# Ledger of designs, part 64: designed miniproteins, single chains

Each design is a single chain, and the fold is of that chain. pLDDT is the mean over its residues in the fold that is shown.

## One batch from the design tools (miniprotein)

Design m2205
Fold by ESMFold2-Fast:
Structure m2205 (fold): chain A 89 residues (1-89)
Amino acid sequence: LDTAKEMLEDAIKSENAEEALRILVGAAELAARALELAGKKEAAEKVRKIAEETKAKAQELIEKGDYEKALETVKKGAEEIIRLLEEAE
């Protein structure tokens, strides 16, 4: 989970919305799989749900050219996933 947290922190620090979103999606999938292997299926499901909702909102904003709001959306999603991972440890 430490690697997934580091990736999520990198997403928060990114200045590029598309890059931040790719990092978040990859980190969330890695974290969800690790949680499932640890028997924490409900936590894994929550992580995937946040990632899917964040991806949908950020992708829509990117398509509209609103990169600032897309970055804000990714950062909020990443912060929420980090909180879930800390609670699941």
Scores: mean pLDDT 84

Design m2206
Fold by ESMFold2-Fast:
Structure m2206 (fold): chain A 75 residues (1-75)
Amino acid sequence: SNEEKLEEMAKEMKSLGASEEEVEEFVKYAKELLEIEEQIKKDPSLLQDPEVQKRINELLEKIREIGKKALEKKE
């Protein structure tokens, strides 16, 4: 399910003119977020950890930047 979603998102980014490098970076950051989510499911107290919150925020910002780049190419 998650793999199918990542594959669909990668195809959409490529159709928007994103480079293969941009798609690879997106998949890398998205995979790291999914790994953190799995850890939080096993130990919900990790959501209270400031270091975990900072890591999540950094990954979300990187994904957002890649998304903005793809939108710029569409416009």
Scores: mean pLDDT 76

Design m2207
Fold by ESMFold2-Fast:
Structure m2207 (fold): chain A 68 residues (1-68)
Amino acid sequence: MELPVLESREEIEEELERILREIAEHDPSMAHWFRGMAERLLATASFEELRRAAQGAVRWVEEQLAKL
């Protein structure tokens, strides 16, 4: 699966929302804490921090979904 090239805050926000939707399909509890974390990051982090966090989140979610 291709890792998305995230070039804007809007793209990062959309990608995090897509990931959250996928998590919610498999584990609603995990989706709840992930939403809280994403909201805090979007409110306080710089663009570079958000990009790095989003890329890490994509990898982490793929690893979690592979276990299901």
Scores: mean pLDDT 67

Design m2208
Fold by ESMFold2-Fast:
Structure m2208 (fold): chain A 65 residues (1-65)
Amino acid sequence: MKRAEELAKKAEERMKELGADVEVEIVDGKVRITIRNADIQAEAEAGMISMELFIAGHEPVELVY
Protein backbone atom coordinates (compact mmCIF):
# COMPACT_ATOMS: atom_id res chain seq x y z
CA MET A 1 0.00 0.00 0.00
CA LYS A 2 1.30 3.41 -0.94
CA ARG A 3 0.61 6.86 0.48
CA ALA A 4 -1.29 7.54 -2.73
CA GLU A 5 -4.20 5.53 -1.30
CA GLU A 6 -4.20 7.68 1.84
CA LEU A 7 -4.07 10.86 -0.22
CA ALA A 8 -6.92 9.56 -2.39
CA LYS A 9 -9.06 9.01 0.72
CA LYS A 10 -8.26 12.49 2.01
CA ALA A 11 -9.11 13.93 -1.40
CA GLU A 12 -12.51 12.23 -1.40
CA GLU A 13 -13.28 13.49 2.11
CA ARG A 14 -12.28 17.07 1.32
CA MET A 15 -14.26 17.10 -1.92
CA LYS A 16 -17.34 15.80 -0.13
CA GLU A 17 -16.98 18.67 2.36
CA LEU A 18 -17.39 20.99 -0.63
CA GLY A 19 -20.64 19.22 -1.52
CA ALA A 20 -19.18 17.77 -4.69
CA ASP A 21 -20.12 14.34 -6.00
CA VAL A 22 -16.78 12.60 -6.36
CA GLU A 23 -15.28 9.20 -6.98
CA VAL A 24 -11.63 8.54 -6.20
CA GLU A 25 -9.63 5.61 -7.54
CA ILE A 26 -6.05 4.60 -8.25
CA VAL A 27 -5.29 3.63 -11.84
CA ASP A 28 -1.81 2.43 -12.76
CA GLY A 29 -0.41 4.07 -9.64
CA LYS A 30 -2.10 7.40 -10.37
CA VAL A 31 -4.88 8.95 -8.34
CA ARG A 32 -7.96 9.63 -10.44
CA ILE A 33 -10.78 11.86 -9.25
CA THR A 34 -14.08 11.88 -11.09
CA ILE A 35 -16.01 15.04 -10.24
CA ARG A 36 -19.69 15.47 -11.05
CA ASN A 37 -21.52 18.78 -10.60
CA ALA A 38 -18.14 20.45 -10.19
CA ASP A 39 -17.99 24.15 -9.44
CA ILE A 40 -14.90 26.35 -9.49
CA GLN A 41 -14.27 25.77 -5.78
CA ALA A 42 -14.34 21.98 -6.16
CA GLU A 43 -12.05 22.18 -9.19
CA ALA A 44 -9.59 24.36 -7.24
CA GLU A 45 -9.58 21.91 -4.34
CA ALA A 46 -8.87 18.99 -6.67
CA GLY A 47 -6.03 20.97 -8.21
CA MET A 48 -4.49 21.61 -4.79
CA ILE A 49 -4.74 17.95 -3.86
CA SER A 50 -3.08 17.03 -7.17
CA MET A 51 -0.20 19.38 -6.32
CA GLU A 52 0.12 17.88 -2.82
CA LEU A 53 0.26 14.39 -4.33
CA PHE A 54 2.95 15.51 -6.80
CA ILE A 55 5.06 17.09 -4.05
CA ALA A 56 4.76 13.89 -1.98
CA GLY A 57 6.51 12.05 -4.82
CA HIS A 58 3.41 10.55 -6.41
CA GLU A 59 1.76 10.96 -9.77
CA PRO A 60 -0.47 14.00 -10.35
CA VAL A 61 -4.20 13.57 -9.91
CA GLU A 62 -6.21 12.99 -13.07
CA LEU A 63 -9.39 15.06 -13.04
CA VAL A 64 -12.50 13.76 -14.85
CA TYR A 65 -15.65 15.86 -15.16
Scores: mean pLDDT 66

Design m2209
Fold by ESMFold2-Fast:
Structure m2209 (fold): chain A 114 residues (1-114)
Amino acid sequence: MKEEARELLEELKQTVDELISFVRDAVARHPLTPEERARVDALIAEIQKLVDEMEKAFEEGDYERVLEAAERIVQALSELFRILSRHLTPEEQAKFRELLARVVDLVGRLRELA
């Protein structure tokens, strides 16, 4: 169980990092309003903080806090997609949805281990 949870957390972190890199590249290619850019930057910072909180909670054995942080990451990523979707090409939207679906699946699998 703990080893399976560790592997899921590593995959979740990697997928979130890939998604954040994708978002940074996308905002460089597409013009956003100053307000949209500020919100995107704030959401990226929040997601990175939540990943750190999730890792700390896992090391402390606080699996409730791991799941709470993971669910908040999903919510922040969904809000990020809501802001960006109008600016993304169909191919970029498909890539974002694919990465978000992987995050959701990994969080669901973590929940089953608790």
Scores: mean pLDDT 87

Design m2210
Fold by ESMFold2-Fast:
Structure m2210 (fold): chain A 58 residues (1-58)
Amino acid sequence: MEEKVEKAYQAMLDAGLPEEKARELAEISARLVEATEKNTGKKFDPEKIGKALAEFEK
């Protein structure tokens, strides 16, 4: 879990989001990905999801 949070967080920082906002969104997106992977067995890349959310927040 922590690994997914940190990867998403770093991707959001690299995309130019403020530290506080990046941390909050990384926590939320990582938890959603984890829940979806457990329910469907499908694997998601937290870095790609973090980048997509950062672009959407622009």
Scores: mean pLDDT 73

Design m2211
Fold by ESMFold2-Fast:
Structure m2211 (fold): chain A 100 residues (1-100)
Amino acid sequence: SPMMQQNVDGFVATVEAIAELIEPIDPEGAKELREMVERIRKEKDPERQLKLLKETLEKIKELYEKYKDKFSVKEQIKFGVLIIAGGGEVLVLESMLKKQ
């Protein structure tokens, strides 16, 4: 579905923005997020793709809690907004799969 692809593309863009925020502090964590993005892009099964999105979002939340004190207030707000955006994209995709 073009709409499902749009939500996956939005999630990928969100993860890439988070990886850029993490990279100066944790280059290995940023690399892991980018490898998760590659796995999401290559996954052809929608249910497995949704599971990868959820696992990626949980990893992002763990990185935020671990490193939040290393970020400026502005960067913390930006990171929080990106987590909310990623969570919204997961919920939309899950809703679309339930309606098939």
Scores: mean pLDDT 86

Design m2212
Fold by ESMFold2-Fast:
Structure m2212 (fold): chain A 69 residues (1-69)
Amino acid sequence: SVDERLQGIESALEQLLRDPTVTVDQFQDSVNQIKKWLKETLPDSDFEFLNKKLDELSRKVIEKKQQEE
């Protein structure tokens, strides 16, 4: 379901945030790869919903990582 996909994305972003070896650039690349996979895998309506949530979550994580670099 869309909710299960969102939870998976949140978990993946949290793992990237906790990894001190992952730079902001590497994190942004990972987010772009997730978006590409979602776009290729999901119906447009589900993609639009998850893409909006992914942008919100990734902004918060990038902000935190920028403070660490």
Scores: mean pLDDT 73

Design m2213
Fold by ESMFold2-Fast:
Structure m2213 (fold): chain A 84 residues (1-84)
Amino acid sequence: RERALRAVEALAEGLREAGYPEAAEEALRAGRRAVERGWSPDLAVSLAASAAIDAGAPVSVVTELVRRLAEEGLVSPRVAESLE
């Protein structure tokens, strides 16, 4: 639960810093719902990333942020691969 929430919050912060505040809010909303449902960090971040892309964040930006989360050990590298 804590790892999933932290991963979702880190993705949202990265999106905000990249200049996509609306995508960050949509990612946070979707990801928090997944965490509340008991979803894994990988599934919560996948849902948050999809919501960010739907809100207008470029796939390249979202994929790069998810790769950084994988480097930090918060999610599997497979999450970034699923967005390509």
Scores: mean pLDDT 82

Design m2214
Fold by ESMFold2-Fast:
Structure m2214 (fold): chain A 98 residues (1-98)
Amino acid sequence: MSKLEEFIKNEIERIKSEKDPARKAVRAAVLAHRLKGLGYSKEFIENMLKEAGLPDELRELILELIDQDKSLVEMVRAVAEKLGIPDAEGLLREALSE
């Protein structure tokens, strides 16, 4: 397995095991944004989000934001608003520090 493939597999497992829905959604958005930046297809990203166990509504939102070429900060803000969370930047900081 390549280092990149191992990293992706490990991140999917971390997202799957995350019990906090906000942290789960933000980690999924961070991974999706990274995969888009690396040239992965929308279909690959969608399947990754399904494998990670992300709710349909959050998966659809992340895919739409990726299609619109939104920044990571914009994606995390949209996800936080969907979940009713006021501190989107705090969640992003936490996800990036792990």
Scores: mean pLDDT 81

Design m2215
Fold by ESMFold2-Fast:
Structure m2215 (fold): chain A 69 residues (1-69)
Amino acid sequence: GLDAARERGQAAMAEIQRAEARLRERRDVPLDELLANSDRVELAALHVLQHREGNQEAADRAAAEADRL
């Protein structure tokens, strides 16, 4: 039902938030290395983070890489 889908969405959001925290710890790592070595959840978090920082090209690259996984 809708509540089960919402609960799964909240779990996915929590995974993305944990990935954002890991990416903040890895801020000194170049973006190209993060894109090459990140899992799908980390790539989704990179997309959100880069979009929030106004770096749309990097956000689009992260989204494209996530779609390929």
Scores: mean pLDDT 74

Design m2216
Fold by ESMFold2-Fast:
Structure m2216 (fold): chain A 56 residues (1-56)
Amino acid sequence: SNEAVEIMRKENKSVEELVEEGKADELTRKIAELFRKQKASEKPLTFEEYREILES
């Protein structure tokens, strides 16, 4: 799942924009939603969290 890490890292900020446009994949949407919630909590997400979500 190395590709998932690269996609998330590369489109870290763009993921939220894609979700707003309604073009995000289900997996990408889940990551963006979780990432957004973590940012609101002022806590950084770990690579393992993103990977587990993508693999789940």
Scores: mean pLDDT 57

Design m2217
Fold by ESMFold2-Fast:
Structure m2217 (fold): chain A 72 residues (1-72)
Amino acid sequence: MEEKAKKELEEAERRAAVLNGRAIMYENAGKLLSKTPEGRKDGEQFRKKAEELRKEGEKLLEEARKKAEELK
């Protein structure tokens, strides 16, 4: 694999890991907030944010892996 594609894949994996970590934090916070009637709406917003972060990470990985695969 080209060093450039390898570096891009590693960078995408790192960025996706950060996004997934943030998504886990938002998901956990959303679950905690949803334990109260007052926090339920905020919990829903946190859950939506977690979904968005996961989708961003998945897209980054797909693009980087496709580039790496083309160079094999």
Scores: mean pLDDT 78

Design m2218
Fold by ESMFold2-Fast:
Structure m2218 (fold): chain A 90 residues (1-90)
Amino acid sequence: MEEVRKLAEEIANLVNQGIYTASKTGDKDKLIELYEKLAELAREFEKMTGVKIELTSLAELRKMSFDELLRKLMEQGVTLARAMKEALER
């Protein structure tokens, strides 16, 4: 329980920090790096809860523009955070 809560907080912080950093630098490679970290945290969540979370593949993300990638990161971060909150409330 506490481990899942800490993981949820780490994901929320990563998304927030990622959005802030990307907004300042416009660095696409930095967004991809942040997404890779988000995917790792999502896999840890799946191991702890058995709940699968679908994420866009890195190959598709690498083909996206900066703006598209930023939007996708925000969308998937919110989806993951919501799923984790629901799991904690069970």
Scores: mean pLDDT 72

Design m2219
Fold by ESMFold2-Fast:
Structure m2219 (fold): chain A 71 residues (1-71)
Amino acid sequence: DEEEIIKYMQEVYKLSKKEAEEAIRFAKEMLEKKLDDDSIAKLIVEKEKSEKKKLGVSYAYLFLKEKELEK
């Protein structure tokens, strides 16, 4: 599952594997804090200056959130 997120971020957002793994880690941290989507969006903008990294973190967050809701 995380390999699918990594591959998508590498192909679509042109992130390195390390950047994709960092984006997943960031997304997991945000999910654990149980922040609302607006707060998470603001935090991504504040912490990530690179547009491609912001997209990667947003994608990882939405993917992981969707998997939690499918349980």
Scores: mean pLDDT 73

Design m2220
Fold by ESMFold2-Fast:
Structure m2220 (fold): chain A 68 residues (1-68)
Amino acid sequence: SAEDRDLALALALLDHERALALERKLSPQEVQAGFDSLRAWARAELPPEAAARVEAAIDAALQEYLAS
């Protein structure tokens, strides 16, 4: 479905942004701002269940980045 494709795209974009943040050694504030932008997009464009999955993945990615 379109929702499944949009969810997969959002998760792929999150992985890409995380990889770039690590490569570019972005500050925690810059990483959080980027993740917050993706979170806002997911809330606006995805069904609630899919948005919740993207938000959970963002929270996990942010925790991992801050722990590294």
Scores: mean pLDDT 83

Design m2221
Fold by ESMFold2-Fast:
Structure m2221 (fold): chain A 67 residues (1-67)
Amino acid sequence: MLKPLTPEQQARYEALLAEKEAEHSRFDAELDEKVKRGEITPEEAERLRAVRHMALALDAVGEYLEL
């Protein structure tokens, strides 16, 4: 079972998750812009987004385990 976090560890973890969400949003915006410019197809953008979302989820779990 996951150990309960102290209030300080919880705040740190939430800050890290917020940073990961910001990275997520920036990546999505970049993909949308590339599709608008015709640099990549919408299908390729969706595939890249899915892979990135999975990587960010794994990073979030890793950050939690380091607390």
Scores: mean pLDDT 74

Design m2222
Fold by ESMFold2-Fast:
Order: sequence, then structure tokens, then C-alpha cells
Structure m2222 (fold): chain A 91 residues (1-91)
Amino acid sequence: SKIDEIVKKLLEEEGLPAEEWAPDTKENRQTQLVSALKIQIKKGLEPVKDVDPEIVKGAIEKLKELIEKGPENKEAVEELKKVIKVLEEIL
């Protein structure tokens, strides 16, 4: 719950549509991205166990897309970059 709130807050503070990344009615990869972010934040950016490498690659691509959209909040961008770095390290 708290991790879900953190992820949504980071996306919303940048004017990014949090709903596009959280609702279960969206593409499975978006739901998997949100789940991966929650796990990484909860684990202090530790490697995620039992996550399909394809899901990790998809999460990295989606996070890179979010950064490329030019978020205004530099702290959110830095947090996304940290998550990408950790996800890339577990591939």
C-alpha cells in the first residue's frame, strides 16, 4: 500500500498519468512495471527474486520512456534512474 502510494505520487508529481501504470485493466506489462517498482522500492533497490527477465526488460523500457517525456521533478527522474540501474544489474 505505502509503496503503491509512493510510486503513484512520483508519477503524479511529474504530471505523468499514474492511472496508466497502476490499473489492472491496462496492459499486463504496465501492471508488471508497477509491481517491479514496488518490489524494488520495498527492497531498497535490491534485486527482485522470481521476476521474469522479459518483465524486467519491459520495465526498463517503460521507465526510459517516462524519463524521455521530460518530467519536471528531478527527484522523481533520479529515483527512476536508480530503479533502472538496479533492474539492469539483475539482468
Scores: mean pLDDT 54

Design m2223
Fold by ESMFold2-Fast:
Structure m2223 (fold): chain A 92 residues (1-92)
Amino acid sequence: SPAAARALAEHTLAVVEEDIEWLKENKEKYSELQIRTLLLTIGSSIAAMAPHVDPERAKRALRKLLEAAKEVGDSSTAKDAEKQLEELEKEA
């Protein structure tokens, strides 16, 4: 059902947002490759969940991803997050 898909997607986005905050606080404990791999996985999860939630909910997750990517110096993930935010803002 659409309601069940939305509930699952909202829960998934909340979990990845917690993972982003934890990673920002603990970035020094990880290699550059591990950080980039984790952010890539998080970005893929947000992209997969975005069609099932309100655009504002998806934009909140993308903004957190963008801030984390900038803080850890992951330019690739930051650019991808910015592009996804621009696409969602055009749909609003």
Scores: mean pLDDT 85

Design m2224
Fold by ESMFold2-Fast:
Structure m2224 (fold): chain A 93 residues (1-93)
Amino acid sequence: MKERLLKQAKLALEIIETIEKHPDDPELIKEKVTEVLEEMLAEREKLQPSSEEELEAARAKIEPLAEEVASEEGRKELLEAREEVEKKLAELE
């Protein structure tokens, strides 16, 4: 399977584990989501470099997306997705 998908699944699991360990710390969760999104953007840029305008637009979406994921609803959805993420990791290895 593709190395990129394996890395994305591992990053998603790291966010889920952070939520499980620190459910009462939305700032810590937001920081972890921001780190993951920045890493995903960097990996995308290695495969298909964007124009400066496209890269700036993508970066501008990171903060609002991180806030949405770190919200009560976003955290619940990620916790529910844990089993699917673990299954995908097993399939990619």
Scores: mean pLDDT 73

Design m2225
Fold by ESMFold2-Fast:
Structure m2225 (fold): chain A 100 residues (1-100)
Amino acid sequence: MEAEIAQGKKNMARQLGTAVGMEEEEIEKLAEEAGKLDPRSALILILRKVAEVAEKQGWLELAEAARRLARLLEEGAPEEEIIRAEEEFLELLRERLKVP
């Protein structure tokens, strides 16, 4: 039960970290940290780390989309704004992964 929820957060950190080209050690550290947080806080942590790595890679639009989504989640923005930011982030991420 708790282990399954923690594993889901860790898997998200691993998938997104791998997608932006994070080092394996940094991915595992992020996964462990995310696993200890509530789902919203875990997602915010993952998005902020993804933004940092994306910016380092020169993927400025992806970095800004990740930061925007994290900010909206922290502020408790309206669901419509969060969904729009999530769609923009996923579209940019898909372009980097070359997945349709």
Scores: mean pLDDT 79

Design m2226
Fold by ESMFold2-Fast:
Structure m2226 (fold): chain A 109 residues (1-109)
Amino acid sequence: GLKKAIEILKKAIEEAKKSKDTDKAKEIIIKGLKEALKEVKDDPLVSSVIEQSLRVVEVSKTKEEALKAAEIALEALELKEKDGDSLETINRLIGLTLQAIGLELDLLL
């Protein structure tokens, strides 16, 4: 569920921050995002943010870029836990998906 997804991703982000190796940091974040996605697979809005964040991490060249993607996914999970299915939360989740798409495009260009 959401709480477990948040715990998984928070741990992955903190562990990745401690890594001095970009490839290891990316591996930690990818694993955390995939495990978090399994916990929220039935939520289309939150899962979309996590899936898009995974694409960003895959094309990232630095640890900082990968961490930014992971933090977008974490924000989506925390918004969903706090405010549920309010129209404001739905609009913010759509915004986070678009932010992640923009970041992926910037890294590919």
Scores: mean pLDDT 86

Design m2227
Fold by ESMFold2-Fast:
Structure m2227 (fold): chain A 101 residues (1-101)
Amino acid sequence: MRYAEVSWGEGPVGEDVEVRTIAGGDDPAFLESARRAGVDEILPVEEVEKLAESLRKTIDDLVAAGKARVVREYRAPDGTEVRILETADGRRLVFRWRRAE
């Protein structure tokens, strides 16, 4: 089963950041499971991968421009890659990405 998930959110520093989650897969049973899990949107897996690439580029561009800094980067036990950034304006950005077969 091919699967991709991307989550992102923005909030003030010192508070929990609400994240929007989009998932995609090539198995109908997976799509039903993702809907029951409460993901915000389901897209074709290729579109989820494109969205994640676009968000990664946006984050990289913000860091390169000095508008944000990476305060934490790690891989969670489930294989999810996580990046947490802070902007000069006191905002926290959270990005999460997971892909599985």
Scores: mean pLDDT 78

Design m2228
Fold by ESMFold2-Fast:
Formats: structure tokens, C-alpha cells, sequence
Structure m2228 (fold): chain A 65 residues (1-65)
């Protein structure tokens, strides 16, 4: 849900160095019910993240939403 998406956006900015725009794209995809799109935006918006880290983040968001 929105709380999980907000928490994930905060973690992306804090831990992965994602820009506010990249974090916003992830939140937008997640509130639209698009977990795949959210994972894709995590990888594209924070290129320093590994596929493994993005996968774990996506799973966490799915459990929270």
C-alpha cells in the first residue's frame, strides 16, 4: 500500500542514492498496482543497485502492499 511504497522510496534515496524523481517513479508504479514496473524503475533509476537488491526490494514492497 501507500505506506510501503513511501518506505521503499525513502530507502532508495537513503541507501541506494536514488534521485527523488527515481523514487517518485517507483512509488507511482506501486500505487498503480504495477509491482513489475516498480522493480524496473528501481533498476533504471538507481543503476548502482544490483538485480539481486532490486528483486529483494520488489518482494518487500509486494508484502507491504
Amino acid sequence: GPAGARAAAGMLQRDAGASPEAAEAVVRAFVAGDAEGAAKHILEGAPSLSEETARRAGEGMARAG
Scores: mean pLDDT 63

Design m2229
Fold by ESMFold2-Fast:
Structure m2229 (fold): chain A 68 residues (1-68)
Amino acid sequence: AVEEALAIIEETEKKARAEKDPEKVEQILLDGIARLSRLQRRHRLSPEEVAAIDARFKAVVEEIMKER
């Protein structure tokens, strides 16, 4: 479950960094959030696992947005 969330974050970052259109980058990030939300609903993750996933995704989003 956590490994799946980290894979979603990594795939989302890779797609967002490869995209040149800011509107498409925003859509890629929103799709990443939706995928993580669906994963969390399918798996009963602990609060600690959820916090770790959220912190990592937030760091990726902030880094990408600072470059735009």
Scores: mean pLDDT 77

Design m2230
Fold by ESMFold2-Fast:
Formats: sequence, C-alpha cells, structure tokens
Structure m2230 (fold): chain A 86 residues (1-86)
Amino acid sequence: AKEKQLEVVRRTKELLERILEAQENGDAERLAELEAEAAKLAPEYETNALPEEKAKVEKELSRLHFERLKSRMTEEEAQRALALIE
C-alpha cells in the first residue's frame, strides 16, 4: 500500500536522524535502542523503501555497527583496530 511505503520511508529518515544525533552526543544507550528499532523496521524497509534510501540506511547502519564495536573496546584496542585498517 502507498501509505505503508510512505510510512516506512518517513520512519527510516526519522531513525537515521536520531541515530546521527545519538552518535554526536555519544549516547550508547540511545544508540542501542535505535539499532533495535532499525532491526525491527528492516524487513518492512527491504520490501517498501526506495533503493536510494536503502543505500543510505545500509551506510549508516554499517557506521553504527563500527561505532558499537569501538564502544566495546578499550582505547588501546580501538587504536590497534584503527592501525589494522590503515
């Protein structure tokens, strides 16, 4: 349905904005909540969202996954991981 497609796209944009805000604030609990919301929305998003919006969501989710991994590391472990990427 058209209404469902519009709702999924709108919800995805709102979620991305909240994710970016939580990243800027360093709010790990809020990031965890938003990641859970993204996981719940993902099946409907895959079916109904526009390809361009899907690409944006994938990029932001990949970035969040990296930030979450970094938050579970000590400062030294994060530095070692960064050195391996360089």
Scores: mean pLDDT 62

Design m2231
Fold by ESMFold2-Fast:
Structure m2231 (fold): chain A 85 residues (1-85)
Amino acid sequence: SMARREAIGRLLHEARRALAARRYVEAAQLVVEAIRLGGDALRSLVPESLRDVALDPVAIANFAREDPEGFRAFLDAMLAEVGAA
């Protein structure tokens, strides 16, 4: 639904702000909630090495901390997915 896509978009924009502020745990929690709402479409965008732990906020927070540029690219890919017609 449009409302669901808008909710996911808000979570992902908040995750980008948290990432920029180096609040990795907050960014990870927001991303996990976005994936829960978006289901398989967003889970398929998670890097292969993390797909089995896509809903583990500790694993996602470690990804954000160790590779913030890769994490930002992942957020941008999820934003594009929910903005696609």
Scores: mean pLDDT 86

Design m2232
Fold by ESMFold2-Fast:
Structure m2232 (fold): chain A 85 residues (1-85)
Amino acid sequence: MKKEIIENLIARIKHAIKLLENGDVDKALEELEHLILVLEDLIEYYPELEEVLKLIKEAKKLLENGDVDEALKLLKEAIKYLESL
C-alpha cells in the first residue's frame, strides 16, 4: 500500500473528528460521505482498506442517529487501523 494514501485518509478522518468536536455534525457527515466514495474506489486495489470503509460507514450511521460519542470512537479506531498498515 502507498504510505501517502494512508496519510491522506488519516488526515481526512482527523478533520472529520475535529468537525464533530466543534459541533459541526453536518460538515462531518459530508466529509464521511466523500471518504466512503474514495474508499469504495480504493478497495479494488487495496482490499485491506475494506475494514476502514466498514468503520466509516458505521460511524456515519451512528452520526445520523445522533450517537456522536460512538461515532468518534469508530473514527479513532479507523485511524489506529490505518496506522497499523
Scores: mean pLDDT 87

Design m2233
Fold by ESMFold2-Fast:
Structure m2233 (fold): chain A 90 residues (1-90)
Amino acid sequence: SAREAQAAAIRALAAAQPDSVLQQLIAEAKEAVENREAIRAELATMDPAERARRLADAVTLLRALAEAARERGLDPAPLEELAAFLEELR
């Protein structure tokens, strides 16, 4: 399906990121987790259908980035924690 093709493209994009970008995204994910209640409040103001779509895309991307980080010996935990938090909001 088109959605499965999009998910595959997101995973390929995540795997192509250099270590410096993965390290930056891990740091940003850690900050996002620390500010999770602000993220929850912002998402609550969105249209439910748009929110569900954005959460699905974000979770797919974060899990793909976490896998890329793990394969390169970086800490995937902040990316996995953010993905789990966003998955609970679906």
Scores: mean pLDDT 84

Design m2234
Fold by ESMFold2-Fast:
Structure m2234 (fold): chain A 94 residues (1-94)
Amino acid sequence: EADKLIAEYLRNGGGPVAAALLAERLKKEGIEPSEETERLLEEAVEAFSRFFSYAVDLAIAKGRGDEEAAKEAQKKAEEALKKLEEAEKELISL
């Protein structure tokens, strides 16, 4: 099943964006992921995107010596990373 291939890819150290690309390729070959797998992949990709954005904000704030902006960016990056980890854990468990 598509879900097992996606879970195996993530378990072997694959990232959420590449996992989403794998899912799209499987769909084109007629191998449909479950609705739950597609939803969790969307959540993982969104969380990764937010994490990356906040990590950039953190680097900029640190470069400028803006301690308040750095603290806020770090907090948001950690929250996004936690959501990413939770979505990946659920995907691997399917």
Scores: mean pLDDT 85

Design m2235
Fold by ESMFold2-Fast:
Parts: C-alpha cells; structure tokens; sequence
Structure m2235 (fold): chain A 81 residues (1-81)
C-alpha cells in the first residue's frame, strides 16, 4: 500500500532531510506537526525540485490532497516533454 511504501522509504528520506541541513530536533518537530506521510510526500516534492509554495501546500494538506498534487506535478512533467 501507499502507507507501506512511505514507511519503507523512511530511513532514506530521514537521511536526505539531514543532508539538507535539518537538525534532528527540526525533523522531530515536522513529524510531530504533520505526521510521516505528509512529511514524506512534501520531501519527495522538494527533492524533485518543486517550488517551496508547492512543498508547503503538500505539508498543510491532508494525505489524499497531497498525493493528488504529487500526481498532477508528475503528469505535467510528462506533458512538458
């Protein structure tokens, strides 16, 4: 399931957050505020090079809305080729 895929990615995504210069305290605060699924989706968008506004929208949305945003971004990139 999607939730299982996001959990499998957890160690790699947490390491990427540390590489981006986030402290363990900042990571814990994000996870406490938004939960893992939201943070994982937002981080995947950020790593894909999406603007900060798109990343913030994903963090502030529910999981279903954030996933739909990610799908729309992916579809637009395919059409831009």
Amino acid sequence: SREEELEEARPALLEEMRRLGLSDEEIERLLATHGWDQVAIALQLALAGEPEAVVQQALESDVATALELARQVRAERVQAR
Scores: mean pLDDT 73

Design m2236
Fold by ESMFold2-Fast:
Structure m2236 (fold): chain A 92 residues (1-92)
Amino acid sequence: SMISARLAELEKRLREQFENSDPEEQEQLALEVGRELVRLLLDAIRNTTDEEEKKRLAELARRLLDELLERGALSEEERRALLEELDKLVEE
């Protein structure tokens, strides 16, 4: 899927940027890319019919939501709303 290709490219870019950035730049980049990646994961889940892929993408999204909350890039309310949407997308 085109979305899976975008996710793979973002993962690669994130790893390369982290390797070449100072700690402050790494943190800011992680927060910005993390928010974008969550949105792409939700879109990927909406567009996939593969139940195993849905579960994998959902697990990645949950981990990213936790990370973003801990780093202050996401509010408790935003995290809760996104988790509720994620749970609905993986039902059925």
Scores: mean pLDDT 74

Design m2237
Fold by ESMFold2-Fast:
Structure m2237 (fold): chain A 57 residues (1-57)
Amino acid sequence: GPLAVALMVRGGGLTEEQARIVADLAAQGKTPEEIAKAAGVSRELAENAIRLHKATA
């Protein structure tokens, strides 16, 4: 949701576009590796962003 995207941008160092890609793919159950490749971020950043998304869902 919007709160998860805001936390990813402010806390995770992601752009709004990257945060949206992460949120959409995390909701689909994609792996951190698939999300990292799609968003163009490191696997560690993707994993942290997924945790933030789950915490705010």
Scores: mean pLDDT 73

Design m2238
Fold by ESMFold2-Fast:
Structure m2238 (fold): chain A 75 residues (1-75)
Amino acid sequence: MILDQEIKEISETEVEVTIKLSDKKSADSAVESLKENAGAEVVSESVLKDGNKKVVLELTDSLGKKVTVTIIYPE
């Protein structure tokens, strides 16, 4: 389940998307979907100070813009 989604336009060539998910299965599905549908690559995975997990993916859109997708979910 998606708990929160935020889209930030950093510049004309860079966009950041943050998605907060309720569980690991939703996060795994979102990562797989981004890899299959948008050609996204996982660039980092970390654990936040509150115990939530963070996965960062990067992709390039059809206009050549860099899109960074950050997925946050509980363990």
Scores: mean pLDDT 79

Design m2239
Fold by ESMFold2-Fast:
Structure m2239 (fold): chain A 68 residues (1-68)
Amino acid sequence: DEAVELVKKLTQALNNKDWESAREYAKKFAELNADEIERAMAIISLAVAVAAGDEEAKKLLDELVERL
């Protein structure tokens, strides 16, 4: 659940325009998933899209997070 918690914290930080916290959570998430970096980057990109209001990205993010 650590990876799931980091994605939630990242999305919340992005919604709050807290760039310092967003950077820290994204970094921790990437470090946690260093062996699957392409997937980690895809999840981070989807979290940014969700924060920008993309409802389709939310569905894709939820699917990828469930497979962590």
Scores: mean pLDDT 77

